# Designed miniproteins, single chains, part 32

Each design is a single chain, and the fold is of that chain. pLDDT is the mean over its residues in the fold that is shown.

## One batch from the design tools (miniprotein)

Design m1092
Fold by ESMFold2-Fast:
Structure m1092 (fold): chain A 78 residues (1-78)
Amino acid sequence: MEAEIERALAEAGITKEQQDAAYATYKDEALELVERQLDEQRPDIAEEERERILKDVEEMVRLSDPETVAAMIEKAKK
Protein backbone atom coordinates (compact mmCIF):
# COMPACT_ATOMS: atom_id res chain seq x y z
CA MET A 1 0.00 0.00 0.00
CA GLU A 2 2.72 2.49 0.92
CA ALA A 3 4.67 1.34 -2.14
CA GLU A 4 1.51 1.78 -4.21
CA ILE A 5 1.12 5.38 -3.02
CA GLU A 6 4.80 6.00 -3.77
CA ARG A 7 4.29 4.60 -7.27
CA ALA A 8 1.18 6.72 -7.86
CA LEU A 9 3.02 9.87 -6.74
CA ALA A 10 5.93 9.08 -9.06
CA GLU A 11 3.53 8.58 -11.98
CA ALA A 12 1.98 11.97 -11.19
CA GLY A 13 5.41 13.58 -11.39
CA ILE A 14 6.04 13.75 -7.65
CA THR A 15 9.47 12.46 -6.67
CA LYS A 16 10.11 9.88 -3.96
CA GLU A 17 11.79 12.57 -1.87
CA GLN A 18 8.73 14.83 -2.08
CA GLN A 19 6.42 11.89 -1.36
CA ASP A 20 8.51 10.74 1.60
CA ALA A 21 8.54 14.22 3.13
CA ALA A 22 4.81 14.72 2.57
CA TYR A 23 3.77 11.26 3.77
CA ALA A 24 5.97 11.30 6.87
CA THR A 25 4.89 14.82 7.85
CA TYR A 26 1.24 14.24 6.96
CA LYS A 27 1.09 10.95 8.86
CA ASP A 28 2.78 12.31 11.97
CA GLU A 29 0.67 15.47 11.92
CA ALA A 30 -2.59 13.57 11.38
CA LEU A 31 -1.84 11.12 14.19
CA GLU A 32 -0.84 13.96 16.53
CA LEU A 33 -4.06 15.86 15.78
CA VAL A 34 -6.28 12.81 16.25
CA GLU A 35 -4.49 11.86 19.48
CA ARG A 36 -4.95 15.41 20.80
CA GLN A 37 -8.62 15.37 19.82
CA LEU A 38 -9.17 12.05 21.60
CA ASP A 39 -7.42 13.33 24.72
CA GLU A 40 -9.61 16.45 24.76
CA GLN A 41 -12.99 15.08 23.60
CA ARG A 42 -12.73 11.43 24.75
CA PRO A 43 -10.25 11.30 27.65
CA ASP A 44 -12.04 8.21 29.00
CA ILE A 45 -11.79 6.23 25.78
CA ALA A 46 -10.61 2.64 26.17
CA GLU A 47 -6.99 2.06 25.19
CA GLU A 48 -7.97 -0.60 22.63
CA GLU A 49 -10.50 1.71 20.97
CA ARG A 50 -7.95 4.54 20.93
CA GLU A 51 -5.39 2.25 19.28
CA ARG A 52 -7.89 1.13 16.63
CA ILE A 53 -8.78 4.72 15.76
CA LEU A 54 -5.11 5.64 15.39
CA LYS A 55 -4.55 2.60 13.16
CA ASP A 56 -7.50 3.61 10.99
CA VAL A 57 -6.11 7.14 10.63
CA GLU A 58 -2.68 5.79 9.66
CA GLU A 59 -4.29 3.53 7.05
CA MET A 60 -6.33 6.42 5.64
CA VAL A 61 -3.19 8.52 5.25
CA ARG A 62 -1.44 5.58 3.57
CA LEU A 63 -4.33 5.28 1.08
CA SER A 64 -4.56 9.03 0.42
CA ASP A 65 -4.60 10.38 -3.11
CA PRO A 66 -1.32 11.77 -4.48
CA GLU A 67 -3.03 15.17 -4.80
CA THR A 68 -3.89 15.19 -1.09
CA VAL A 69 -0.33 14.25 -0.12
CA ALA A 70 1.05 16.99 -2.40
CA ALA A 71 -1.25 19.54 -0.75
CA MET A 72 0.02 18.45 2.66
CA ILE A 73 3.61 19.09 1.50
CA GLU A 74 2.68 22.72 0.88
CA LYS A 75 0.98 23.04 4.26
CA ALA A 76 3.85 21.31 6.07
CA LYS A 77 6.33 23.82 4.63
CA LYS A 78 4.55 26.53 6.58
Scores: mean pLDDT 64

Design m1093
Fold by ESMFold2-Fast:
Structure m1093 (fold): chain A 64 residues (1-64)
Amino acid sequence: MEEVLKEALKIVEEGARAGRIAEGLARALEFIDSADLSEEQKKEIKEKVIEVARALAAASGQTL
């Protein structure tokens, strides 16, 4: 679970840095869905990743 969260956050951060945070978030969510985790674990990771993506979007003036 921790490794999946770490990689998903890296994908979002790379997307934000490229000025494509919406694309980065979409890729991160696809990565989480492809992981060998329970649906509850996937939901928890997605919620954390979406929260970080929203904060990065606000900080960088990008739209999700």
Scores: mean pLDDT 83

Design m1094
Fold by ESMFold2-Fast:
Structure m1094 (fold): chain A 86 residues (1-86)
Amino acid sequence: SLQERAQQALERTSKKEKEIAEEYKKKKEEEGVEIKENDSFTVGSNPDATSYYIHKLRLKEDLTYELIEEEELSEEEKKEILEARA
């Protein structure tokens, strides 16, 4: 169904963001940069040729990541995401 296709598209976007976040963590580790709980980083993704998304991710206690909800973002963090898009 159309709804099932929409869900699959969202899952693909999320997976791509997760892969980029893992690459970011790996690069920081290779550079000798300490990665800590609640550290945050910006991730860009292109789910298709017509759109571009930039999201901020947070590192959890188990060193996995999660998407920071818009309501948890400060005005400064929202500004950083907008500037990264420019």
Scores: mean pLDDT 59

Design m1095
Fold by ESMFold2-Fast:
Structure m1095 (fold): chain A 76 residues (1-76)
Amino acid sequence: SDEERIAALEAYFKRAYPEEYVPGVARRTLEAVRALGDPAALAALDAFAEASKAGDMEAAQRAHRELQRVLARLAP
């Protein structure tokens, strides 16, 4: 569910980036990726959410970097 995904991603951002963490970052990320509708970005978001739900920080960090790489390619 989106609720479970958002909760897992919020926990990831709070642990990985405590100085930059702002509540709602996970929801904004999910909404932004879905608004783009890019298949690669959507797949990367799914992998990132799944790794975060599994509690595997190394896997979550790798998946987050992949999502960032895909999004950077799509940036103007």
Scores: mean pLDDT 85

Design m1096
Fold by ESMFold2-Fast:
Formats: sequence, C-alpha cells, structure tokens
Structure m1096 (fold): chain A 93 residues (1-93)
Amino acid sequence: MLAERLEELIEKARNGELSKEELRERMEEILAEARKEYPHLSDEERLAVLAALASGRWLLRNGINPKVGEDLIKAAEMVAEGKSPEEIEEELS
C-alpha cells in the first residue's frame, strides 16, 4: 500500500498535478506511516525501501526489464527485514 501511494504521488508530481507544498505534505504522510511499518530503519532507509518497491513495481507493470524489477522488490524487502548490503548482494547473485 505505501509503495502504491508513492507510485501515484511520483506520477502526479511528474504530470505537474501537485504543488511543491502538496508533494511535501504527502511525502511526510507516507514517511510517518513508514516509520510505523519499519521502526528499525532510518528515514533514509525507509524512503529507499519505498522507492525501490515503487520502481520495481513500475518496471514489472510496464514489462520493462522484469528481472531488475523483481530484484529491486526483493532487495527492498531484505532491507526492510534488516539485512546487510552484503547479504542482499549474495541473494541477488
């Protein structure tokens, strides 16, 4: 759900449908929910997880580099679980 909300927010921002203030407010709402869902991550890690999930889902939806899309989703899920970058690299190899 949060990744889907971020996808919609990014698309609306790209289309010029959101002001800078509206974008900021909606991003803060998503981040506040992400803090509850991923209490063990930093805000930067929470945003990275959501961005990777949103990007991976977008690639899969559009049939663009599906392996990259799947790997992005898997990497985001592993970061959300508290996996190290080394563990993520091994899993995606």
Scores: mean pLDDT 77

Design m1097
Fold by ESMFold2-Fast:
Structure m1097 (fold): chain A 69 residues (1-69)
Amino acid sequence: DKEFVERITTVLTQAGIRIADQQGPDAAIASVDRAVDGLRRAGVLSEEQAREVRDRVTAAVNAYAAQQQ
């Protein structure tokens, strides 16, 4: 369901931004990658959904980090 993917993307983006603010974007991306891989391994996300969520959250975290210069 697209709504489910959107919800997970929003939650992980908020978490990623919080981590990026405290520890920098590399730490945030590593944490998001672990969370998304965990959800994929648990069967909560398909491989395609996991890739989409990871890519969207990574882009949002990087955009946030660039704004903070």
Scores: mean pLDDT 84

Design m1098
Fold by ESMFold2-Fast:
Structure m1098 (fold): chain A 91 residues (1-91)
Amino acid sequence: MEEIKQRKLDLLKEATEIARNSGFTEEQKQDLLDLLDSMVAAGAGELAQFPELMAAIDELREAIKNASLKNPDPQAYERIKNLLLQFGTGE
């Protein structure tokens, strides 16, 4: 269980770092936020048990919202999307 939690934290931290160093369109930001909300809804029981995961999700949400609208990076967008998809598959 601890290994799965740490892997999920590492995925969220990587996604947050990508978001802080990249730009997205308004539509890409909304898509990532919608995907993040869907992930949170699917994992609500786990997130209630591990407040550090919810804190990392909140950091990622803020990083996406605050990301630059100039020079959108489709590679960064796809990387974050793939990391969020991996979050739901702990093994």
Scores: mean pLDDT 79

Design m1099
Fold by ESMFold2-Fast:
Structure m1099 (fold): chain A 60 residues (1-60)
Amino acid sequence: SASDEEAKKRLENAEKGKAKTATEKYYQLGMEAYKKFKQDPEKFDIDAFLAKKDEVLSAG
């Protein structure tokens, strides 16, 4: 589709889904963090993101 709005809805639905593997969960975590950072850079907690990333990678 050529609609950015439709593409955004698809990404949100995929993100709300459960990750199947540690790798998929890591990619979803990165995408979620990027979306939050882009929406509100000032409120984005980099330390919390790094802690979550480390936890996911440690589990894999």
Scores: mean pLDDT 67

Design m1100
Fold by ESMFold2-Fast:
Parts: sequence; C-alpha cells; structure tokens
Structure m1100 (fold): chain A 77 residues (1-77)
Amino acid sequence: SMEDRARMLLSQLDFLIEELEEAAKRGDQLRIETLSAQLRRVIEEARRVAAELQDENLRAELEEAIARAEAALAAVR
C-alpha cells in the first residue's frame, strides 16, 4: 500500500539523516557525498509518495521528514 511505502520511506529518511550527521562529525567527505546522493534520491521518492497519500497525518509526518532531510543536506553543503 502507499501507507506501507510511506512508512518504509520514513525509516529510510531517518536512517540516512543519522548516518549523514555521523559522517559530517567525522569529516568523512566521501561518505558525505555518497549519503547525500542517496538521501536526495529518497527525498524525490518520498515527495512522489506524499503527493499520492490520502492519510493526512502520515502525509504530514512524511513531509516533516523530507524537511529534516533537506535541512541535513543544507548543513553539509
């Protein structure tokens, strides 16, 4: 279901954000580049899923996770 996809994307976004923050703390530039590319792809997928979600609360949660992911990307640029 779209709801199951949204929940999987939430978990992926949270995981990638945490990994990116840890890579940034270590100054691991190659890991930052790799994780940033992965996070950008997951954000694009999450935006498409959010547009199709009928569950308003789950959509809001996914949109909030996207915003956190974009903030994390901005912090490492």
Scores: mean pLDDT 90

Design m1101
Fold by ESMFold2-Fast:
Order: structure tokens, then C-alpha cells, then sequence
Structure m1101 (fold): chain A 65 residues (1-65)
């Protein structure tokens, strides 16, 4: 938990990309993994400071979906 708060927005984006790739590969996430994913997303939202940054992140995540 504390580790996630210390990550940069770029590191959080990379973590979310890894999660999306695993999901696309058919990986089944357990409850703890889902909770961690939610915390990563919440921390990323807290670190986004502009509409331009939010739009960039949205585009990158949508490209992987």
C-alpha cells in the first residue's frame, strides 16, 4: 500500500498496463489482486494534475483494452 503511494504516475500507468495484458492473456485475478488494482487506479487518479495528463493515460489504457 505505502509502496503504491511512492510510485510515480508513469510507474502506476506501467502497472495498469501489465494488469491489462495479464487480463487479455486470460489470467484469473483473485480478490487481493483486484484490491491492489483498485488502489493503483485510485493513486493514479490522485497524481493526475491536468486534463492533458488524464487524456494521455486514458488513451494508453484504452489502446490495451
Amino acid sequence: MEEIKKMSKEELIEKLKEILKKNNEGHLFNEKEVEEHYKILQELINKLKSKEEADKVRKELNELS
Scores: mean pLDDT 71

Design m1102
Fold by ESMFold2-Fast:
Formats: sequence, C-alpha cells, structure tokens
Structure m1102 (fold): chain A 83 residues (1-83)
Amino acid sequence: SMSVEERYELMKKVVEESLAEADEAVAAGRYDEARFILEIALGMVRIVRGVAKLEGDKELVEKLDELIKEVDARLAEVDAAEA
C-alpha cells in the first residue's frame, strides 16, 4: 500500500511531466496534441481522486483537487493560445 504522500507525489510527477510535454506541443503549434496530453493526465488524476474519495482519504482528495485545477487552467491556456 502507498501512503497519502507517496500517492500524491506520483500524481504530481505525472502532472508535471504532462504539463511540460503539453508546453512543448503548444510551442510546436500542436494544440490538439497538447489537449490530448492534458486530458490523459486529467483522467488519471480523476481516477485516483475517485478511489481516494471512496476510501475516505480527504487529505489526498484535497491535494488531487489542486492538481486537477492546475491541469484545467493549462487546458484553458491552450484554448486561448489556439484562438
């Protein structure tokens, strides 16, 4: 079993790597690729959040909500950059 900290750090790393990859895609004018990368990361975080919520792990849910907000903000920036 993983601690709350270990599970959060794993998801944080996934999000950080996905944000960096999406930034490279945006720099190349590949907005659909950037959105796809971010949507995959969002899906992964939402699945882990759903499990944490079912387990009653409020601390992990709150930390994962912050990661979700960061990905949502970057998706909005991608949409603005393409417009």
Scores: mean pLDDT 88

Design m1103
Fold by ESMFold2-Fast:
Structure m1103 (fold): chain A 69 residues (1-69)
Amino acid sequence: SELKEIARSYETAVPFTEEAIEYLAEKTKGASEDEVANIVLVAQELARERGREAVEVEDVEEALKLVGF
């Protein structure tokens, strides 16, 4: 419901590596759009907190655990 905050988050988000995108797609088969969005946002926040220039597979893996997927 916070469209400005979501849009801003995507605007300043760290990009995913190709490997991380592939891993996310494989692990989220059958997930809802909302579930995928939550995992993406958590993974991007983890990468940012870790000072990464891009979201790595390990950030996606941790995000999946935190979201409960």
Scores: mean pLDDT 74

Design m1104
Fold by ESMFold2-Fast:
Parts: structure tokens; C-alpha cells; sequence
Structure m1104 (fold): chain A 77 residues (1-77)
């Protein structure tokens, strides 16, 4: 099983359980692995999922994760 798919599944499960902080970190991990494998499109999708999960946890955490996403996407393009 691809490592990115494992962390995507863990992120979705954590999100469904209301563990939004854990879901955020799992999605970020999936994004990093996808980017390392050259799958920039999946990496961006996972970063967007991380921002959504972070927003469910707190507005402040969302702002931090959005800044991380925007910086990461800039480096992928």
C-alpha cells in the first residue's frame, strides 16, 4: 500500500471521529509523501483537506495551516 494512501485513510478516519487536529497532521503527511513521489496534484488536494480539518479545530490553526499550504504550493509550481 502506498504510504500516501495510508495517511489519507487515517486522516479521513480521524476527521469522521471529530479528531480534527490529528486529521490535519495525517493530511499534511499524505501531502508531503505525494509531493515526494511527484504527485503534485494529490499533494495540493491533501493540503486543502488539511486546511479544512484545521478550520474545524480552530480559526487560529486554520490560518497557520493555510500559510503552510500556500508556501508548499508555491514550491511545487
Amino acid sequence: MEEADKYEKLGKEAYKEGKYKEATYYYIKAAVIAAQNGDNKRAIEFLNNAVEAAGKYSPEFKEIVQAYRDAAISRLN
Scores: mean pLDDT 85

Design m1105
Fold by ESMFold2-Fast:
Structure m1105 (fold): chain A 82 residues (1-82)
Amino acid sequence: VVSSLTPEELERLLLQGLLDVVEMGEWARENAANIPAEYQPNLDAALAAGEAARAYLEAHLTPEEIAALRAERAAALAAARA
């Protein structure tokens, strides 16, 4: 399935993946105090990755496009959890 994606489908999937990285970075920031000390290097890496992903999205998409992508992803995650 993934290997049969069109370039447009792959680009959208990668953009959604970057948005997930941003969301994970934000989650890591909010939950830093609850993460065991042995995993703090992973927290630092997640925060750095989240910032890089945000910078990439902001450089390549308008705020409106980012908001639409976030709404689409949030709806998909909510449906998956239901």
Scores: mean pLDDT 74

Design m1106
Fold by ESMFold2-Fast:
Structure m1106 (fold): chain A 74 residues (1-74)
Amino acid sequence: VDLSSLSPEQAARMEAAFARAVEEVFAAHPGVPLEDVPAAVIEEALRRAGAALGLSPAQIDALLAWWRERFPGA
């Protein structure tokens, strides 16, 4: 359930999903720092990116938990 328990292949997919979500957010909100983007927008992008890359619901939940742990007020 946490990122440290994933296989290298699963970790790479989750990392790719995160990178895609961040890129999408920056493209949609040019000139806005990531910290100033509403949490709901970032979480929506993470769910969309995870689904697009074929992540399981559990992997998407783990990715969201990782994001919330690092940026609890973002």
Scores: mean pLDDT 73

Design m1107
Fold by ESMFold2-Fast:
Structure m1107 (fold): chain A 77 residues (1-77)
Amino acid sequence: SMEAAEAAVEGIIKKLEELGKPEKAEEVRKLAEKAFEYRKKLEAGEDPVKNAEKILELGEKMSELLLEAEAEAEAKK
């Protein structure tokens, strides 16, 4: 659902901020804004395959930013 997706994005943003990566958190906010626009188009029945692929691509980029931040934090131990 949209609400679940928004909650997941907020969780990623909060985690990035807690890891001291506010710049990555801002990048995730921008990626999420784009993903939510594609989600609206998908829910409106506009080219569902292409819009779903764009949402997946943006979601993968957001996850990559979180994984990079977590790996950097672990490496400092």
Scores: mean pLDDT 81

Design m1108
Fold by ESMFold2-Fast:
Structure m1108 (fold): chain A 101 residues (1-101)
Amino acid sequence: MELSPKERELVTLALVAASVKVKMFGLSEEEVEKLLKEMKEAIEKGLPAIEELRKRLLEELKKDPEKALEAIDELIKEFEENGLSKESLEALEELREELES
């Protein structure tokens, strides 16, 4: 899908934040579908909506930062099994830094 480089960066950050939330809370299939729908709607609305979604997800992760950091480590291992892209790794590292701030 063709996104601007800036949109792609924010979408990647939002996607890794959503993945961390799924891992932390053991979200149901229905809850995962809801997150995916929110992602699609944010992408369609553009940069401000993607930024709002990312910010909201970060706020939720900050409610339990230790569990969020554990979920990030687990996701890195899972991505290593499937081939971790540089973009995904950088996004996970950025998310980790934001959670520690």
Scores: mean pLDDT 77

Design m1109
Fold by ESMFold2-Fast:
Structure m1109 (fold): chain A 63 residues (1-63)
Amino acid sequence: SISDLVAEVVKPYRLSDEDVQVLQAEAEDIYSAYVAIGFPEELAQKMAKAILEETARALSFKR
């Protein structure tokens, strides 16, 4: 599920609950967008995960 994907991505970064909620919303939006343009669900999840890993890394450096 998208929630499981987000949980996996945030695990190394110890993000705040607020940042995790932002990533969950972003994951759902990215996944839905890729599925809407005809990507297979597994590939849409892979694309969402790659983008979220980059966003989570950026958020981990937020001051």
Scores: mean pLDDT 79

Design m1110
Fold by ESMFold2-Fast:
Structure m1110 (fold): chain A 78 residues (1-78)
Amino acid sequence: SAEELEAELRRLEEQIDLVEKLYKDGTISKEQGIEALERIKERLREVAEQAKALGNTDLYERAQELIERVEKKIEELK
């Protein structure tokens, strides 16, 4: 449902922020950060696909924006 996708999208956004914080404070390595971000990106792609299937353009666009943010962060960590 759209409500479940909205909740999952919010959770994934919070996870991106957490990975950034844990990397910045030295709790996780660069390699661990990249691995976590790649998993988040995979889940965001699933959300985007489901949002598109539902015709929910707002959720689709938000998922795509978060995918771009994650991709940029992965490249910055490499």
Scores: mean pLDDT 88

Design m1111
Fold by ESMFold2-Fast:
Structure m1111 (fold): chain A 81 residues (1-81)
Amino acid sequence: MSLVERFLRRLEETERRVRELVAQGRYEEALRVLLEFAEWYEAVRDELAAEVRRLPPEEQAALQQRLARFQELAAEVLSKV
């Protein structure tokens, strides 16, 4: 599994868990899930960026759009805690 594939899997799972917790009003738990993802992301950020730069432009754009949507979800959680 590539780092990009691992990133996408973790992003999707984190988004799913956060949305479920938000639907239940469990914002503090949603924040913890986001912080766990952020810690892992920070550790791999530079290596992930290098792998993303090797992807076709269309795939890079798709990843940026997915990350932007995830950041919007994170901002919503932060506004509620």
Scores: mean pLDDT 84

Design m1112
Fold by ESMFold2-Fast:
Structure m1112 (fold): chain A 61 residues (1-61)
Amino acid sequence: GPGEEAAAKGGADPDGAVGLVGAGLGAQMSNSPETGIEAARKGAEAAGRPEQGAAIARLGS
């Protein structure tokens, strides 16, 4: 399930998680802020950091 997948990702690559969040924020600085926020949220969740994804989504809300 989502929690199990998030836990597996969270223990694997913390630099990958940071990179995904950073890439989303970089996209937000372009002409696609909504797309960047959603990409960063999904990337953070996939990397096992749903807390970061939730925070990014709140910034776009």
Scores: mean pLDDT 58

Design m1113
Fold by ESMFold2-Fast:
Structure m1113 (fold): chain A 104 residues (1-104)
Amino acid sequence: QSYRQQISRAVTGAIEQLKTLAKEAKVSDEILVLLEQIEGLASEALQSTDPKKVAELIDRINTLGRQIVKALEKTHPQVVAQVKSIFDNIASLLEEYRLVLELE
């Protein structure tokens, strides 16, 4: 449905914002690998119809996001606030997706 599609597009857009910000800031390859893992987990969540599996994937994304933020605090402190805001947005959108699955 269009509502699920809107959430999916918003999550994809937020991930693209993260990837663009990371490339422009010239973050380490280790951070880029962690971002690719988050992209994969978000894609898996959006393809799932199981709200419990989506919740588990959100927890994994949040754990990786905190790891990235901690690493960036030492190397690129100027982008930390933006990165944290985008991760909070991704988590919120995926939680909305999980709730939609529970209601349907």
Scores: mean pLDDT 87

Design m1114
Fold by ESMFold2-Fast:
Structure m1114 (fold): chain A 107 residues (1-107)
Amino acid sequence: LLERWKELLAREMRLVGRRLGLEEYGEKAAEAIKNEDFEKFEEYTYKILKASPLVSDEEAKEASKKLAEDLKKTLELFRNGELDEEELEAALAEREARLAAEEARLA
């Protein structure tokens, strides 16, 4: 389940990058998730958020830091077995299906 969740988040980061014309940043954020490199994940999500005309530099910094902290906390919950495995599997399957539909739409 942990590897499925990491792959799901990595695919979502790649999709966000492609939508914004920032494929390189999306790929780097995806690699950071896979490697559990929270510092690089914060860096590349900051760069993606900062590219939005609707987000200030300060908002991008705060949001990217929060995303990295949330990623770390969720990984710890997975490792500690504190998540309901059946509920998580169902939620992952639904989210994976929605992501696949969005990826197909961009192709």
Scores: mean pLDDT 81

Design m1115
Fold by ESMFold2-Fast:
Structure m1115 (fold): chain A 86 residues (1-86)
Amino acid sequence: GSEVRRLLERAATVTPEQLEARRNSPDYDPGVLEAALAFAEDPLAGLKLTARLLGTLSDADVEALYELILAEASAEEVERFAEERQ
């Protein structure tokens, strides 16, 4: 379960190093700010925009991962977390 969450975090928030690299990149796109704002208002929409900008995940993959994150935050999180760490 942790790997799914970390992968989504990499696509959505990315590491501070990658954020700094994008900020100073010649390929800097105002869409980075748009994605950050969308994430604050609607996490799924923000995740899709961020993943698209990073070129890491398709919208369908982001949706699937978001569903898994939500499922892991539920009662099922306890069993899935324990099973993966066995």
Scores: mean pLDDT 54

Design m1116
Fold by ESMFold2-Fast:
Structure m1116 (fold): chain A 55 residues (1-55)
Amino acid sequence: DKEKKEKLEKEGKEIDRRGTLLQIRIENGEGSAEERAELERLKAEGKRIREQLDK
């Protein structure tokens, strides 16, 4: 279980990093509609990973 938890934590951390960078760009008036859609996808995937870690 520890190895699976560590893998999920690393995946969540990577998703959060990508999401944060996209969010900053969008908040600065940058970013395309595709990047906004990707941010929403990353948020959903990050939520799924957090739910798996908390269960």
Scores: mean pLDDT 79

Design m1117
Fold by ESMFold2-Fast:
Structure m1117 (fold): chain A 139 residues (1-139)
Amino acid sequence: SLEEILKVAEKLKSAPLETQLAMAVYALNQGDLTIAAAYIVLAMKDKDPEIREQGVELLVLLARKNPELAQEILDYFLNDEDPEVRVAAVKAVERIAPFLDVEKYKKQLKDIAENDPSPEVRKAAKEALEKIDELERQR
């Protein structure tokens, strides 16, 4: 559950960043998706945009193994208080939506593009919608 993942993330957050990213990959490969998700949560909330991008890549890998769990994490980050975290979540939607409920995420992105208080988040949502529409035309 998301609650268990957030509790695990709190316990793991003191580990060095390089160890966190390596353990996320290891956990994904071992099928320990709760541990993997906890490290992904830490990466996507990181202050460093490069680390947030690595979190997005790991979330894409998680979505291929457990799309429902990835969706719970994604929905959590789309509602984050930090607009930079919401931008990372929007970019993750673009990458993950083809493996999930595309119509649900297109509706969420349209709402975000129209109503999010951050101009950067609104712009990211518009760009993500355009890319999803392009990918659907190629199917």
Scores: mean pLDDT 84

Design m1118
Fold by ESMFold2-Fast:
Structure m1118 (fold): chain A 123 residues (1-123)
Amino acid sequence: MSPLVQKALTLATTVSGVPVTEEDLKRLSEILPNLLIEKDGKLYVNPLLFNPPVDTTKLPEEANIAYLASLLLYLTGKGSPEQAQSAEAVFKELAKIDVQPLVPEVEPDPETEKRIREALEKL
């Protein structure tokens, strides 16, 4: 398993409090075709998942992890919308870019964002 995938599954599990596994990643890949790209032997979130496209290969590893975890939380139903939006807020902070919210009308939770940052430091 790639480090990106392993760390994103671990982060999503930590945030949701329920196991998020490779089966959930497979289901996510069926919802979002071409979820991940490979460049120079390393996996990244597909730049084309963003509008306009974002060069995810130039982002910190932690940003790619946070974004993949946000998709796992939201689109698999393993996390709450607030947990998913909080993970995307951490992604935006780390990436230093503004993207459209995954869940319109849901605000990030500052305490969940803090837990996500602390979990990323342990990965």
Scores: mean pLDDT 85

Design m1119
Fold by ESMFold2-Fast:
Structure m1119 (fold): chain A 100 residues (1-100)
Amino acid sequence: SAPPEPEVSRDELLAFAFSGALAAFARVRDVSEVEARLEAFEAANPNASAKEVAELLREAVEEVAGPEFVREVEELVERVPEKGFAEVQEELRRLVERVL
């Protein structure tokens, strides 16, 4: 059997997905207020958990793209294997492309 590998948590996958979505939206929308808020949070909370980061990023994406888009990203993460960063990235790219 394979040795125990550090598993990517659902919160880490959500943080990754929401970060990618915000980066994509930043190319076509003004997200400067959201980005400033995220930078202020990171500066104040350098040891924030993946869950706390994911929750903050979720709120930022909801503000920029709406609750329906957030729901679709969460559903995407639930369908992809925990080790599937490349699959999450590709599916997220397609999801963002449909909204933009």
Scores: mean pLDDT 73

Design m1120
Fold by ESMFold2-Fast:
Structure m1120 (fold): chain A 80 residues (1-80)
Amino acid sequence: SPKEELIKELEQLKEDIKNGKLTMDEAVERLSALLEKALDVITDPEKQARLRQVFVDAVKANTKEAFLKAVEEMLEIVRE
């Protein structure tokens, strides 16, 4: 399903960030692409707002820890 594919892509992004495989700019690009996919899969407006806020907070912080937290929070929202 699109939701299961999104979960797989978010888990892969989490691993790539953990293993230092991405620059901060590459992490932002991948997180942005997965946000767009998540907004297509998740139609609930409150969850969409939470997904957007998670992304904004991560980009503002611009740290590996913030991007990992963002991916984990997006996974939680998508799994709901």
Scores: mean pLDDT 88

Design m1121
Fold by ESMFold2-Fast:
Structure m1121 (fold): chain A 73 residues (1-73)
Amino acid sequence: SAEVEALLRRLGEAARAAEEAARAGDKQKTDQYLAEVREALRELVAAGYMTEASAERLYADIEARVQALLAEA
């Protein structure tokens, strides 16, 4: 659906922005974009596109990668 497509685009953009902020060492922006990733995933679960368990695993993977990038900045 158009709603799911918009949420997937938002998820991708937020994850990319979080990685870019982390590489720049910007902890505040990194935390803000990770919150947007979390929100997009919650909305995808509410839309029935994925399970809560799948969303939690995906968030954990994104967060771990982003935190590793921030630590290397």
Scores: mean pLDDT 89

Design m1122
Fold by ESMFold2-Fast:
Structure m1122 (fold): chain A 69 residues (1-69)
Amino acid sequence: EEERFEAEVLTALALIQAAIAEKSGDYDTAIEVLRQALERLEREFPDATGEIQVLRDKLAELEAKKAAA
């Protein structure tokens, strides 16, 4: 339960930081924040499959937006 909560908090913070960077037009920083959070989740919380998938989906979305810009 504690470890699950930590994974959820880490995911939420990464999404907030990425959203702030995206709104500033800094897609490189947004993508980097999500990549670092994803690597940490996979290393420290590998059973947090839902949180890992959320970050993967958001990372793919931002990479697609950057490619289209």
Scores: mean pLDDT 82

Design m1123
Fold by ESMFold2-Fast:
Order: structure tokens, then sequence, then C-alpha cells
Structure m1123 (fold): chain A 105 residues (1-105)
């Protein structure tokens, strides 16, 4: 097994996760004034993305090796793509464009 992530690598990844979580929180605030249907779907996308960031945070804090983290990231990316596809299909059925949903994030 390879060595776990260095303290410097962990600090850098955690800083990026915190920055991304802050942007998602700002997006949630902007959605308070959005159309209810758009808001519901956009919040589901934000929630799924936050779940993934929190799972990465936990893995990094647990000092997983780089190959272990890469395998986890690949799995989480696949799960995210599936969830996003489902939400985008629901948005299309409701007459919302992917661009409108993306702009809400």
Amino acid sequence: MDAPLSDEEVAAILAEIRARLARLEEARRRLEAADPALRRLALRLIDRHEEILREIEAAVRARLTRPELERLLAELERREREAVAEILAEAAAAGLTPAQLAEAL
C-alpha cells in the first residue's frame, strides 16, 4: 500500500472543499427568491454535491492513500453523474432548461 496523504496535501484539499462548500451555501441563499420548481431541483443538486464534498472531507481527514482517494473520487463522480442525470430529466419534464438549472447554482 502507498503512503497516506501528506499534511500539506490534506490541508490543501480541505481548503478547496471549504471554498466549494461556501459557494454552495451562497447558491442556496440566492435560491430563496427563485421559482419553487427551479429552487427544489437546484437544491437537490446542491445537496448531492455537498454530500460528495463531505464524503471526500471524511476520507481526507481519515488519511486515505492517494490510490484509495482516487478510487473513492471515481465512485463518487459516477454516483453524482447518475443523480444529476435524473434531476436534469425531471427538470426537462417540468419545462426547465439545463442552463436555467445550472445558472441557479
Scores: mean pLDDT 81

Design m1124
Fold by ESMFold2-Fast:
Structure m1124 (fold): chain A 63 residues (1-63)
Amino acid sequence: ASDKEIDEGVLRIAASVLKLSSKKLGNDQVVALSQQALDYAEEGDLDKAKALLAQANALLEQS
């Protein structure tokens, strides 16, 4: 559905921004989670992509 295409695009952008930010901070775990989120978003698994982005954000809050 069209909504899934929009969600995929948004998740891809969010994961890319988070990956770049995490690389600058040197947090390998957040970079890895962001990359996995991008991979799942490209495969259309939006639920897993969102879960991985939430984990990445939680690690950034703990750092």
Scores: mean pLDDT 73

Design m1125
Fold by ESMFold2-Fast:
Structure m1125 (fold): chain A 73 residues (1-73)
Amino acid sequence: EEALRELVAGAKAFLDGDYDTAIEHFERAAEIAEKEGNVSLAQTARELADAAKYYKEGNKEKADEEISRASQI
């Protein structure tokens, strides 16, 4: 479950406010999930990466939108 491991690492970095590290882990999770054929997990990881990017920019509304999409897996 390499993709899930990266997703969890990204979530921990996000909670610590380390958005750059969170983005890196979420993007790795998406890449691994895509290689494994898990399209839903890859999409969720990409949406979480986008949420982290918006949070880094201070755009909470767009971040919340991406998190809402990711939570529908």
Scores: mean pLDDT 79

Design m1126
Fold by ESMFold2-Fast:
Structure m1126 (fold): chain A 86 residues (1-86)
Amino acid sequence: MKTVVFEVEVELEEGSEGEILKLSQEIADAVESIPGVKAVSLDIEKVSENKYRATVYVTVEDESVVEKIKEEILKIKGVTKVEVVE
């Protein structure tokens, strides 16, 4: 098992606490739906007005699912960029 870190850039319309909580749940649900994912944790910080960065820690059985995780996160509304950080 390996922990892979994803840096996710997000733009939210209002930046409300409710939008941040919903985003957190949508990221967790999307990533956990992928076979081979064992654990997910995330942290979200405000980087500027309406712009947020989520750091997503994903424990995977092997790195073969990394591209699929990136693709699923990119489908989430408000996500503008996803990068893999080792």
Scores: mean pLDDT 82

